Designed miniproteins, single chains, continued (2). Designs and how they scored, part 70

Each design is a single chain, and the fold is of that chain. pLDDT is the mean over its residues in the fold that is shown.

## One batch from the design tools (miniprotein)

Design m6416
Fold by ESMFold2-Fast:
Structure m6416 (fold): chain A 51 residues (1-51)
Amino acid sequence: SLRQKEGDRLDEYAKKKVDETSQDDRDFVSKTLKRDVDRGLKNYKKRKALE
């Protein structure tokens, strides 16, 4: 229906705006998680190598 087509357009637009608006928060979280993962992996490798 016409409402479905308009709804789809609005949903796509809203998703795009949400992503743009919260990009810095998402980037910060992503970088923080990557650091934590990298740290954990490094500690795990050290433990395995020192066995």
Scores: mean pLDDT 68

Design m6417
Fold by ESMFold2-Fast:
Structure m6417 (fold): chain A 100 residues (1-100)
Amino acid sequence: SAEKEELLEKIERRLLGMLLLGLEAAADDPATAARLVALFQEIARLIDELVKTGDEAKREEAIRKLEEFLALMGEVASPEQLARIRALAEEAKRLLEELT
């Protein structure tokens, strides 16, 4: 539906914003950058599976992966970068809860 498509677009924009800020924060740490890309791809896969199946376990797993992303940022991000990434993650979680 158009409403689900709009929610997905909003989620995708927040996830992309998190990734871009995360990669900026990890610019001098290629191992962390690689882990962020892998987590982003895993979150995107889980959201795709949630949309296709309606499986609540996929939503819970996606939220756990968002928390893993935030934990990685704690080591490389400035307080200002971390606050921005956290705000995007909380918005993404809220939008994911609306996605059914």
Scores: mean pLDDT 87

Design m6418
Fold by ESMFold2-Fast:
Formats: sequence, structure tokens, C-alpha cells
Structure m6418 (fold): chain A 93 residues (1-93)
Amino acid sequence: SAYEEAKKALEKEDFDEAYVYAAELFKQKRYEETVEILEKLAEKKKDARIYYALGLAYKELGRYEKAIEYFKKAAELGNKVAEELLEKLLKEL
């Protein structure tokens, strides 16, 4: 239901509601569905919160190149936690 509600929110352009359901999908460890919804949100809004969440979800999926890409975008918008995670990931590659 969280996935279906997120898709409905995207269709209605209720981006805050879509983000809430994406966060619920992340808590449920439904990371593929989480990145699907968050990538659609990232197309519509340049937001450090969305980029940071994408970085975390891609990291959980083992998609480290994508995780680095989104942590970099979040850090460029002032997310200090994303900056620290980016530095750590780059040292481990």
C-alpha cells in the first residue's frame, strides 16, 4: 500500500506525501521501490533531503556508484552528513 500511495501522490504532484511514503518503504527495507519513487521526486525538485535518501537507499542495494552520485548532490546542497558519508565511501573504493 505504501508503494501504491506513493505512486498516487506522484500523479497528483503531492511531492511531500510521496516522500513520506518513500520513507515508509525504506523502513520496510523495500529499497528498489524506494529508489523508484525518490528518483521521480528528484526529477521534480532539487532537494538535499531527497538526494540524501537516494544515497542511503542505493547504498543498501549495494549500488555504490549511484550512492556516491546522490551523496555528492546532497553534500553540494549543504548536507554535512552526506559529505561525511561520501568521504568515507570514496576512501573504501
Scores: mean pLDDT 86

Design m6419
Fold by ESMFold2-Fast:
Structure m6419 (fold): chain A 83 residues (1-83)
Amino acid sequence: SMSLFVALARRLGLRHPDPSRLAEALRLILSSERTPSARELAERTGLSVRTARAILRRMVEEGVLALAVGLSAEEAARLFLAR
């Protein structure tokens, strides 16, 4: 749900995030055979490169990326919020 991605955006410290773009960013990260670059993620989602880089950095630092592989964007968001 959009409320889930709003909560995730606050957890990540994002300013004025579009929750649908955040959901799409998570989907792309989790479904890709390799981790996309911040620029690739920004181009595909419409997020700023700065925001895309912050998302990727936080997922790596928290270890969420390895645990979330194979999950849906909503399941990954719930996992992140449970940390």
Scores: mean pLDDT 74

Design m6420
Fold by ESMFold2-Fast:
Structure m6420 (fold): chain A 76 residues (1-76)
Amino acid sequence: SNQDVVNQIKSDVQSQVDSIVSNSNNYTQQQVSDQLNSIMSNSMDQGFNNNLSVGDQQQVTSFATSMRLDVVNAMS
């Protein structure tokens, strides 16, 4: 189902962000930012390629954006 795809993308985003956070001592702030931007771009591409509805694409984008903001705020 489309919701299964949304949940899978969210799970993948969470896992990738958790990996970056766990290894943050090995990265500069710029490298963390670049990796987060790549994760966001890849999640949007996955949503588009799986023909998700606009609402489901918004769920993915909002989740990824919130995850990015949480990491950026923690680095401040």
Scores: mean pLDDT 84

Design m6421
Fold by ESMFold2-Fast:
Structure m6421 (fold): chain A 92 residues (1-92)
Amino acid sequence: MDEKEIKEAIEALEEGIPENEKAGTLKTKFSVSEEGIYTIEITLLTKEGKEVTYKGVGKSLEEALKDLLKQMEEELEKRKEELLKKKKEEEE
């Protein structure tokens, strides 16, 4: 696994984010720990101006990406509920 593979994976990951949640990608980080643990971090700006960081960790790049996707899906659903709640309050 090389930097090209990481770049393509991050790009595909960003495409997986629903447009209604996506305001932009602020930062991406990739690191490998001394123990050989892969960490991928993506910091996103939501439409509400909130910064959210997703962090995937694994013993390989593929495992870290799978963990990242899982974390993103969970946080995106949570954020979607917050936005719906705020819309209801702002409508009044």
Scores: mean pLDDT 65

Design m6422
Fold by ESMFold2-Fast:
Structure m6422 (fold): chain A 74 residues (1-74)
Amino acid sequence: SAREDYEAGVKAFEEENYEEAVEHLTRSIEGLPADDPRLPGALFLLGQSLRKLNRYEEADKYIQEAERLAEAQR
């Protein structure tokens, strides 16, 4: 499920397994509802994981999306 993918992605990020974090977090954002409070965090962690993999252009897109969505949910 999207929630299980979110939890697995967070764990992978904490363990510095950034490729695994990208896979799980990508699946979580595809499955989470647009109003889910975890969605900004999932997008931000995806962006940070991509930065660790030197995928800076993709990382910046997801971090910007995370910031916009977090502001919208305030």
Scores: mean pLDDT 86

Design m6423
Fold by ESMFold2-Fast:
Structure m6423 (fold): chain A 85 residues (1-85)
Amino acid sequence: KKIEEVKKLLERFIELANPDEATRKQLEEDVELAIKYANDPNPEKVAKLIGAILRIIGDGVDAELRGHKEAVPIASEIVKKILEL
């Protein structure tokens, strides 16, 4: 299940980075938004997908800067799996 792979990677990221509740909620919302618009050809939805992807990568960068090694690789893999949907 392709969506299940994304959800497992998100769970791994949360376990690794241990984000606060607000950051976790925003990340979960961005992943759901990216999944929702992954295959939508509408330009407005493509823009929303790109925005969500950039925020997911940004969360990975922020976590790495806080000392959580592998956060960027996991965030990148989340994005890769979403784009494979």
Scores: mean pLDDT 83

Design m6424
Fold by ESMFold2-Fast:
Structure m6424 (fold): chain A 68 residues (1-68)
Amino acid sequence: STLDQAKELLDQIAESLKDQPLEEVKETLDSAVDQLVEAHQFSPEQAEQLKEHRKKLLKELEEKQKKK
């Protein structure tokens, strides 16, 4: 589905930026979610799923940075 493809794209972006400062990763992922929601005209429910997925990715990166 388009939503699953959007989530996979967010995963790829997060992985490519994993060594960047968390704030920069957050801004990039926020922009990516906004662009994907606009481009695909996702429903409010689908947009919330992307935002939740982004939040999960940021939390995982934050936890990994704290372990260093």
Scores: mean pLDDT 81

Design m6425
Fold by ESMFold2-Fast:
Structure m6425 (fold): chain A 92 residues (1-92)
Amino acid sequence: MEEIEKAVKELLKKYGREDLLNMTPEEVLDALKFDAQGRLKIASGEEKKKYEEALKYIDEARTALKNRDVEGFVKALSKALALLDDKPLIEL
């Protein structure tokens, strides 16, 4: 679990989701699912498909978390966060 908690914090910082840094991994997944569902309700065309894929990866991350699969969790969460990031962060 400690490795998963560290990976979550690193990914949240990378994708500008510092608002979620004080949450558990399970709470982060719940928050991301709520965000993705909200975006999906107002999305159209390609954006709708994008947020549907984000929800799929959030569910995959939740399954990996239950199975203590650190690699699967990080991979799925990273893909979900990338799909929810509408602009690449420019490192200055």
Scores: mean pLDDT 78

Design m6426
Fold by ESMFold2-Fast:
Formats: C-alpha cells, structure tokens, sequence
Structure m6426 (fold): chain A 70 residues (1-70)
C-alpha cells in the first residue's frame, strides 16, 4: 500500500519540475528505498508519459520530467 503513488502527486512530492532531470539514486535517497525500486518507479512514470528515460554515454540513466500538456 502507498498513498503517494499517484503520478502527478508523486512528481510534486519528489520536488520535480518540468525539464528537471532525475536519477534513480536521488529518488532512492528522497524516498528511502533501493535504487532498483526508484528505477522501477521512474520507469512507471516514463510508461505513463510523465518522464523521458535517457542513458548517457558514461552508463548513467537519467529521467527528464516532461512538460505537462494540460
């Protein structure tokens, strides 16, 4: 159970703004969860259309907050 998994509310609780880039490590620290759990949460937000996932050449994965269309 989790009362904070509503996608728009989740982004607000994480302090994320349109155009921001997030890492799984930052989200893991903010939510006190593992990096794997944070990555799964971020991937769910990518699937929902709230984030874009990018892999950098150094092997780091970043998640960019998409601008809201509404």
Amino acid sequence: SSSITTPPGTLRLLGARPGDELTAQQIAQRMSVSVSTASRLLDSLVDAGFLERRRLSNGTTVYRVRPSVS
Scores: mean pLDDT 72

Design m6427
Fold by ESMFold2-Fast:
Structure m6427 (fold): chain A 95 residues (1-95)
Amino acid sequence: SEAEEEIERLRERLREATTLPDEERRREAERIVEEADRLAKELREKNTEENRKLALEFEIIAGMALIQIGVLKAIELNKTLSKEELAKLLEEERK
């Protein structure tokens, strides 16, 4: 079905995103969340058992992308804090 093909495309996009730099990967993951959530909503509105199952698969993809976003944001925060610590050390050496 079209929905099954879209599920496979989003899974592939999420996989391909792992080859991108952290910031680009985060943006791609955010786009995947938006697309998956939209498609899940459309399927749930059609209110059949099959469409509910397909919607759950999109929701799982969105969940996986959200986990990736969370991890990448944590990495970014840690890098920012390290830069601040380095700046403080450099100022102390200047004394």
Scores: mean pLDDT 83

Design m6428
Fold by ESMFold2-Fast:
Structure m6428 (fold): chain A 72 residues (1-72)
Amino acid sequence: LKKKAEEEIKKLREEAEKTGEEYLARARERAARLSGLQGATELMRGLADATDAYYQAEKKAKEIREQVEKEL
């Protein structure tokens, strides 16, 4: 049970990292085509999107941990 839960959490984190990297890459690409404050705004938006992806992964990880605790 613990080993399977750890594998699931690891996969969730890996997926969140990939999603976050994609959001940041797209934000950087958009920022490169903009100037000044508009470029900075796009970068901040990308960071917010990446942060949300990590937050969703943490929420799912918490649900998995709670399930394991009930079985222990």
Scores: mean pLDDT 77

Design m6429
Fold by ESMFold2-Fast:
Structure m6429 (fold): chain A 104 residues (1-104)
Amino acid sequence: SEEQKKKFIEDLDKLYERTKAEIERAHAEGASVEDLLKIFARFASEVLDLAEKYNFSGETIAKIREIVAEAIRKFKEAGSTDPELALELLDETYKKIKEVIDES
């Protein structure tokens, strides 16, 4: 339903802002690539949990799973502690998830 889409986006927006803050804090504390990867993995897990909570279709959840898996793969391949790169990848992933939900 449109109401479920709205609630998902509201929760996704909160998760996105929290994850941005976590990346910035981790960088300030001298985080490794592995530490940043754990933050991305947590974001991915929580997004998928939200999609299931709001009862999106298996097709929609599969598309979201692919998007977050690609983000994790790109981050691993980059192997960088650059917070700008991490934040750009997070923003790209967040926007792609919103597009999938809008089209669902």
Scores: mean pLDDT 87

Design m6430
Fold by ESMFold2-Fast:
Structure m6430 (fold): chain A 65 residues (1-65)
Amino acid sequence: SNKEISAAVALEIEGMALGAKVRAEVKDGVIHIRIEGATPEQLEELKKIIEKLREEGFEVELEVL
């Protein structure tokens, strides 16, 4: 849906602002986020954003590479 797509785009923008390589896609109402080569600090900040989205009712699946 449009809300999941907007959240995914916002996640990619926030990741880029942190200097992390982040890609997000939406499948069947689930936001799939992939993070590559992030520092521990970048990963901690991204996990906080993901947790906030989950609290708002979004389903988020995280893959760290």
Scores: mean pLDDT 83

Design m6431
Fold by ESMFold2-Fast:
Structure m6431 (fold): chain A 100 residues (1-100)
Amino acid sequence: SEDEEKVEQLMRELLVLLRNGAAAGAPDEAAALAIVDEIISIIKNSNLSKEKKIALVQGLIDFLEAELASFEAEKAPAGAIATVRRVLERLKEFLEELKK
């Protein structure tokens, strides 16, 4: 769907921001959270079923958990690791909202 394609593009933008920020010492946390909030808004307002919304958010969480593990293995700056964790917390909060 167009909403799923936009979520994929925003996820790509988030990853570029996180990776470029890690290379510069820390990502822009406010910018990262703004992208996450846009992703959440698109999913929340989409015509996808509750089950598809849960699956999509879980997929984003799983992908970012893998990115976090990569950052930790590569000994990325503490600010980069903290930003990925903050993004994950926001997505996990949204996932719990969707399950209720």
Scores: mean pLDDT 87

Design m6432
Fold by ESMFold2-Fast:
Structure m6432 (fold): chain A 91 residues (1-91)
Amino acid sequence: STQFQLSHQFNSQMNSLRDQALQHARNGDSSTATQYVQQLGQVGLQGTQQHLGVGQSGRSLLDDLANQVRSDSDVQNTALRQSQQLRDLVN
């Protein structure tokens, strides 16, 4: 695959994981939501390590998650922590 095609695949996966995290958080399933947030962070990290330029979009999705789940501090804190880890690796 070209770098563009692989980057698109990672971005699609991260968006799917964000949507799953939001759905579970809104349903009151904080534990499952937190697992999806952690998976989103790991996908963003993997894509960044593969030089796919997906760190910025991963950070944006995690920051968006944190803003949308303000009523669930555990999910919000996990999203912010994962976003910070990605921020440190993105130039």
Scores: mean pLDDT 85

Design m6433
Fold by ESMFold2-Fast:
Structure m6433 (fold): chain A 89 residues (1-89)
Amino acid sequence: MKSPDQLIEEVTRLTQEAIDNLEKGTAEDKEKASEYWGKVLMILASFREDPELAEEIIEAIVQVYRSRGMDDLADAVRQTYRDFLSLMS
């Protein structure tokens, strides 16, 4: 099992790569960004039993978007996670 810090680092890196690919603006880069989001959702599903760790992972993703000036996307990520938890309750 990876430590929480290692998981946060991994998710932060994946999110940065996804944003970089979106900023390049090609169809291939957009497809890669969608693949990265699929991986993030799989990680979140794996930690449903540990809501504190899942919350830290989501906060790490939110901070990456905010650092890129994408505040609306940061808010959307946080809201989507809350909606996901409500549906999975």
Scores: mean pLDDT 70

Design m6434
Fold by ESMFold2-Fast:
Structure m6434 (fold): chain A 87 residues (1-87)
Amino acid sequence: SKVIKENILTIHTKLNLDVPTENASGLAYFFSSEEDALDFAEAVKNNTWTPELRSKFLDVRFVSSLEDALNLAESVGAKAVWFEQVS
């Protein structure tokens, strides 16, 4: 199943209020389970990402539906959306 509904972790980039640019847009990540979302949050904390992604991330939020996740990603100006599929 490709339906993501339960635990969605969105990480967004803070736009520079003085000079907002496309380069300040972040990535939104969506997970099918709370466990996967928490593992991702721990990976962020442990700095396993590329330096560019790490430096652009400001906040981590949890949402419980795919529709809410897509709306949140759009509202924070995410450049890419990653969907974790149920394998």
Scores: mean pLDDT 45

Design m6435
Fold by ESMFold2-Fast:
Structure m6435 (fold): chain A 80 residues (1-80)
Amino acid sequence: GKVVRGFPYTDEKKEVEEATLKVAKEKGVEVVPGVSLDLYVNEDKNTVYLVVGPGMTKEQAEEIAKLLEKKTGYKVVVVY
């Protein structure tokens, strides 16, 4: 399906996506980008929005968000 992802794909978004996948793997969580998880980066606010999809629990998403904040320096907000 055609999915509008909100923001243009940037090097910063790619770095955050790669960091998120590494963090999820470290926590034993399987992530399918654009299905179980999607990301929106707002550099002006130094914030990443972590949108939770099917196959991921709220607790898993919150743990990933906390570790991602520590690794990237962005503030991570979990959206359900």
Scores: mean pLDDT 68

Design m6436
Fold by ESMFold2-Fast:
Structure m6436 (fold): chain A 63 residues (1-63)
Amino acid sequence: MTEEQKLAITKAVSNAMKAADQGNKEEAKKYADEALRILQADPEVSPEAVANAKRVLDEIVKE
């Protein structure tokens, strides 16, 4: 994974958490989906890591 991809994922997760804190679940889901898309597009990321990230992001959007 490149440093740019890692930064993009970190930004998306941060934005998802911020939107969830503000009660903006639609924006939170949008950013969470973006982070997952970047992770799934990287062949160096294991399927287990993607599954774990999905669970964490689903919790952020739900909370």
Scores: mean pLDDT 76

Design m6437
Fold by ESMFold2-Fast:
Structure m6437 (fold): chain A 92 residues (1-92)
Amino acid sequence: SDEEKKAKEKILEILRENIENPEGVELSEEEKELLLRALEAAENGDEEELRKVMKEAFEKGASPVVLATIDYLAGLFSPKVAEESAKYVEEQ
């Protein structure tokens, strides 16, 4: 629906602003790049890129907040990818 689309777009806008100007959370430049890639993939409905970013974040030892944020984004845009990515949050 148009309301659901607007809500998702607003969530993506808020997350992008928080990644670019994080308050109370210290993110490395590599973690910021991973989160921005995940946001762009979510905005574009690119499930394959979301899977790749989650795997890359896990393999690079990204913080739990980064992994949880990518899983959250996947949940909003692809429940199947979210189920797959949740395993990486549990396996850290």
Scores: mean pLDDT 73

Design m6438
Fold by ESMFold2-Fast:
Structure m6438 (fold): chain A 70 residues (1-70)
Amino acid sequence: MLTEEEQNYFKELLKERVETFKKNKDNLSENELKESVESEIAKLEELKKKYPQLSKIIDETIEELKRILE
C-alpha cells in the first residue's frame, strides 16, 4: 500500500514528465511526439493497474499528455 507521501511523490514525477513532453514538442516530428506520448500513456496504464490508488492522478496525467498531441 502506498503512503500519502509516496502518492504525492508520484504526482510530482508525473507533472515533471508532462512538462518534459511540452518542452520537447517543438523539437520532435509529429510522428515522434505521438509515439513518445503513446509509449508514456502505455507505461501509465501499467502503473495504474499496479497502483489503483493512483488512478485519478494517472488519468489526469494521460489527459494532459493527450492535450500535447492536439
Scores: mean pLDDT 80

Design m6439
Fold by ESMFold2-Fast:
Structure m6439 (fold): chain A 100 residues (1-100)
Amino acid sequence: MHEKLAEDLQKELGVNFKKARNFAISLENLKSISFASEQQKLLEILGILADPNELDVPKADIDLAKQAIENGATSLEELSEIPGLSDELKKALKIILKYE
């Protein structure tokens, strides 16, 4: 349920509920898209995470995650274990994984 994902994001990260709900809807919409690779899918998820109308994740965290994808990361679980990521992004990725 995208509503439960939005509630958990609001509770654990302090994100505005409307923005968390926008993110959950965008993430659900990705399930209908065929991607050329798992890496391309991860890049689209990072774009949603970075959107100011969604989770507004800082550029520094997004750049670290993009670098990990370029270096062969193919899953959200791998991204959640990157050294130097903020606790906020690590929490967000772990919450998302609970709804995969």
Scores: mean pLDDT 80

Design m6440
Fold by ESMFold2-Fast:
Structure m6440 (fold): chain A 96 residues (1-96)
Amino acid sequence: EEKKEELIKETLKYLIETGANAGLLRMMAQSYKIAGDEEKAKKAEEAAEEAIKLEEKSREALEKAKEGTVEEAEKKKKEAEKNAEESEKLLKELAK
């Protein structure tokens, strides 16, 4: 059904958002390291590693959404959404 295709597209959107946040965290880590702020660089590296794990989970969720029922796709979309929200929190924790 069309609903399953829409759920897959939304899951992909959250995967892309999580990946973008992971990329930003890696760039922040590099920037802090260049600036000589080793402690902030280390925190950003740890946050980037956590965001990469969230991206991997969202990638698995996308594959399961494609393979499963509409109900499964709905669950996997919610998992990807949560992962995107968690990656956003990692960025905000480094803002100050």
Scores: mean pLDDT 87

Design m6441
Fold by ESMFold2-Fast:
Structure m6441 (fold): chain A 100 residues (1-100)
Amino acid sequence: SKEEILRIADELLSLLEQLAEAIENKDWEKAYELLSEADDLLGELVDLAVEENVDWALILELQREFQKVKDAILNKEPVEKILEEIEATKAALEALKKAV
């Protein structure tokens, strides 16, 4: 349902904010746990967005931006770069929320 998409999107936004805080604090153990939780929720959100016929371009943009977050963390990129990618993912998620 559209209401479920919005609920999961808000939960994902909260996790991304917590992830940003963990990254800023260099709490890598917490960051990996939050990243895993966000990845699972993103999967659920994408599946529901596809079922509700949300604009495919918005779904792909969200997936691409989140993949950049995952890559930046796994490649041990500078904190500032990881935070930039998290903000881009939050922007893509807000755009998707506006489309439902």
Scores: mean pLDDT 90

Design m6442
Fold by ESMFold2-Fast:
Structure m6442 (fold): chain A 72 residues (1-72)
Amino acid sequence: VQFQLDNSRRMLELVKEVGETGSDGAFQRAGDFGVSTLENSEKSLENLDKKAAEEARKLKEDAKKYVADKLK
């Protein structure tokens, strides 16, 4: 569980750094990868622990919002 939360934080930090490089292609790819990874984690955690899945979902929403806002 904690590992998933930490992974989400690292993903957001990576997306921010890629965004700062000014590379739309790289940023779009990093964002897609991050959201996809969190989506898989959410599905996996739903079978294991509902509370963990809810936390993973919140992190995914946060990442998704950040990427969508930047790429808009």
Scores: mean pLDDT 67

Design m6443
Fold by ESMFold2-Fast:
Structure m6443 (fold): chain A 110 residues (1-110)
Amino acid sequence: SEEEEHKVKVGLVFLQVYQLTGDIHVAAMAAKMAYEDKELLDELTASRPDAFERMMELIREAEKRLKESTPEQLKEALEIAKDALRALLEAGVNPYLAEKALADIEELLG
């Protein structure tokens, strides 16, 4: 479904940011921002020459939003990332990385 495809794309953004930064909270915030912006999400997951530069810009904005975020906003970002990582597991996309990241997020959420 379109909803499942959307979640898979968000999960791909999460894993790429997590791989680039090593920071699960930055990755979760980046995933939330991509989840809320379909045009940005489509640009980040397209095979485009500028996709890497756009991803690096997303990381900078995610770091900025993270510093200004409330605990409730952080929890929302982690919950979006959790749902997206589950979609990756169900789709069989990067299952080892998705499973590990999901466990880390579930620990943070309690």
Scores: mean pLDDT 86

Design m6444
Fold by ESMFold2-Fast:
Structure m6444 (fold): chain A 79 residues (1-79)
Amino acid sequence: SLEEKIRQAVKIAVSAREAIDAARAAGDESLVRTVEGIARKELIELGLSEEDAERIVRAAREQSEEEVRKLAAEAAKKA
C-alpha cells in the first residue's frame, strides 16, 4: 500500500540519519559510507528512483530529522 511504502521509506531514511550521526560522532567515515550505501539500496528496492534515493541519503547526512522525514514521504508518494 502507499501508506506502508511511505512508512518504510521514512523508517529507512530516519534510521540511516541516526546511524550516520552515530558513525560521525565515533569518527568512522567508512561506516558513514556503508550506511549510505545500504540506505540507498533499500530505498531503490522499495521502488524509489535512484535520484530520490540519492537526495534522501544526502539529506540524512546534512539535514534535520524533520526534513529527512518530509523528503522521504514526498519521494515515496511520487514513486
Scores: mean pLDDT 88

Design m6445
Fold by ESMFold2-Fast:
Structure m6445 (fold): chain A 76 residues (1-76)
Amino acid sequence: AVMPFNPLHERMAGVLGYLMAEKGVSNRELAERVGVSEQTISDIRSRKIPQVSRGLLRRIARALDVSMATLRRLAS
């Protein structure tokens, strides 16, 4: 099913882009660290994925050296 607008995921896309730029991490490098395709990271940043699993978000937070609490706070 197509999900309606999700402010958390909209903000998460922006926060992810910001953190990657600050850390100097490319879509490819983050994908390699997290164990997903570069396309998956690109789709999250482009808001093409309506939901991102908690497990994937946790791996992203760890790869970018931020806590899940920090990631959620920045996306709130």
Scores: mean pLDDT 71

Design m6446
Fold by ESMFold2-Fast:
Structure m6446 (fold): chain A 112 residues (1-112)
Amino acid sequence: SMTEENQKKVLELLEEAIENTPYKDLQEELKEVKKEVEENPEVAPEILPYAEEIKESAERIAELEKKRAENKLSKEEERELVRQLTAERLRIIGELENMRLIIERYRKEKEE
């Protein structure tokens, strides 16, 4: 079904984000939301765009951390890289909050 296809895609995107995110705190939050999506497949079509944004931000984090690890950066380059990493982390946090609000709405509808 379309719902099953959307659920599979969301779970794959979140798994890729977990793999690309070197931060344990974000990995744990992503795993928690992934579990909630597994338990509530009906949310998948509405949350799919947020999962795509999270995956893209996680890929950018991986690229930035690789650049940081492989290059001797100046103080100015380090500050800019940290700023970019902070922006991508905040984007993931914001999208996770959006996903949690959607999941909570569906959960409340299911209890009625």
Scores: mean pLDDT 87

Design m6447
Fold by ESMFold2-Fast:
Structure m6447 (fold): chain A 102 residues (1-102)
Amino acid sequence: SPVAALLAQLQAVLDQLKATPASDTEKALQLMSEAALLAGRLLDAVNASPEVRAQVDRLFGEALIYLRLAESEKDPEIRAALHDRAVALLQQVYDLLRQLAS
């Protein structure tokens, strides 16, 4: 189904983000933008409620804040922790969208 294909693409982006070094903030931001576009298409395909859309937007907003903080961070341990928080937030988006698509 189109929904299954979009979920597979979002999973691939999440896996790429997990594999991206925390120092590659440009790649992480690019992947997060790609994930947001895929999530928007998924929300449309499942006719998601305004409340669910607002939750997904909030999770992406928080993830982008962490990646932007990582971009300016000089401590590699703090940068890695910020990157891991962004990964965890995208995982939450994926899990939510997978549940809606079931």
Scores: mean pLDDT 92

Design m6448
Fold by ESMFold2-Fast:
Structure m6448 (fold): chain A 82 residues (1-82)
Amino acid sequence: SPAERQALLARLQALEARWIALGDAMAAQGAPTPEQQALIDRILRLARELGRHLQAGDYAAAAATLRELEGLLAQYEAQVAA
């Protein structure tokens, strides 16, 4: 639905802002730890998968991938805040 697509877009914009903020915080702290690097690699892999789903117009798959990305990003935020 149009409402579902708008909700997805809002979540994508929020995710992008959080990812940029984390990148800035990590640049200030120096090199990522191996655990942080593993989270970054997983996030980047899922971001590519999300992009493929969006290009295909598969909004259901995109929403599922976005939910997983939001969870991983929350883990990364917790690691950086510690």
Scores: mean pLDDT 85

Design m6449
Fold by ESMFold2-Fast:
Structure m6449 (fold): chain A 87 residues (1-87)
Amino acid sequence: SLVEKAKEYIEKAKELMKKPRTPEVDREIASYLAKAAELAFQVGDIDLLEEVRKLAEEYLKKHPDSPALKATLEAIDQALERLRRRQ
């Protein structure tokens, strides 16, 4: 299912967050979180989208100089606003 695929991307992002930080790792984390958010938005799963948002926010708080994560968080916030307006 798309929900299971989104959860797989979340787990991949979490594993990358345990590794030493590099710009490449930051981009990979942002990519997996963006893919998870896209799938969560497509299926209308607000709770899953909020989980992805929390992970992006927590990582960005620890590493504020991460343009890829900042862009991903902004995209997630927009998706969450749009999804809440549909309900």
Scores: mean pLDDT 87

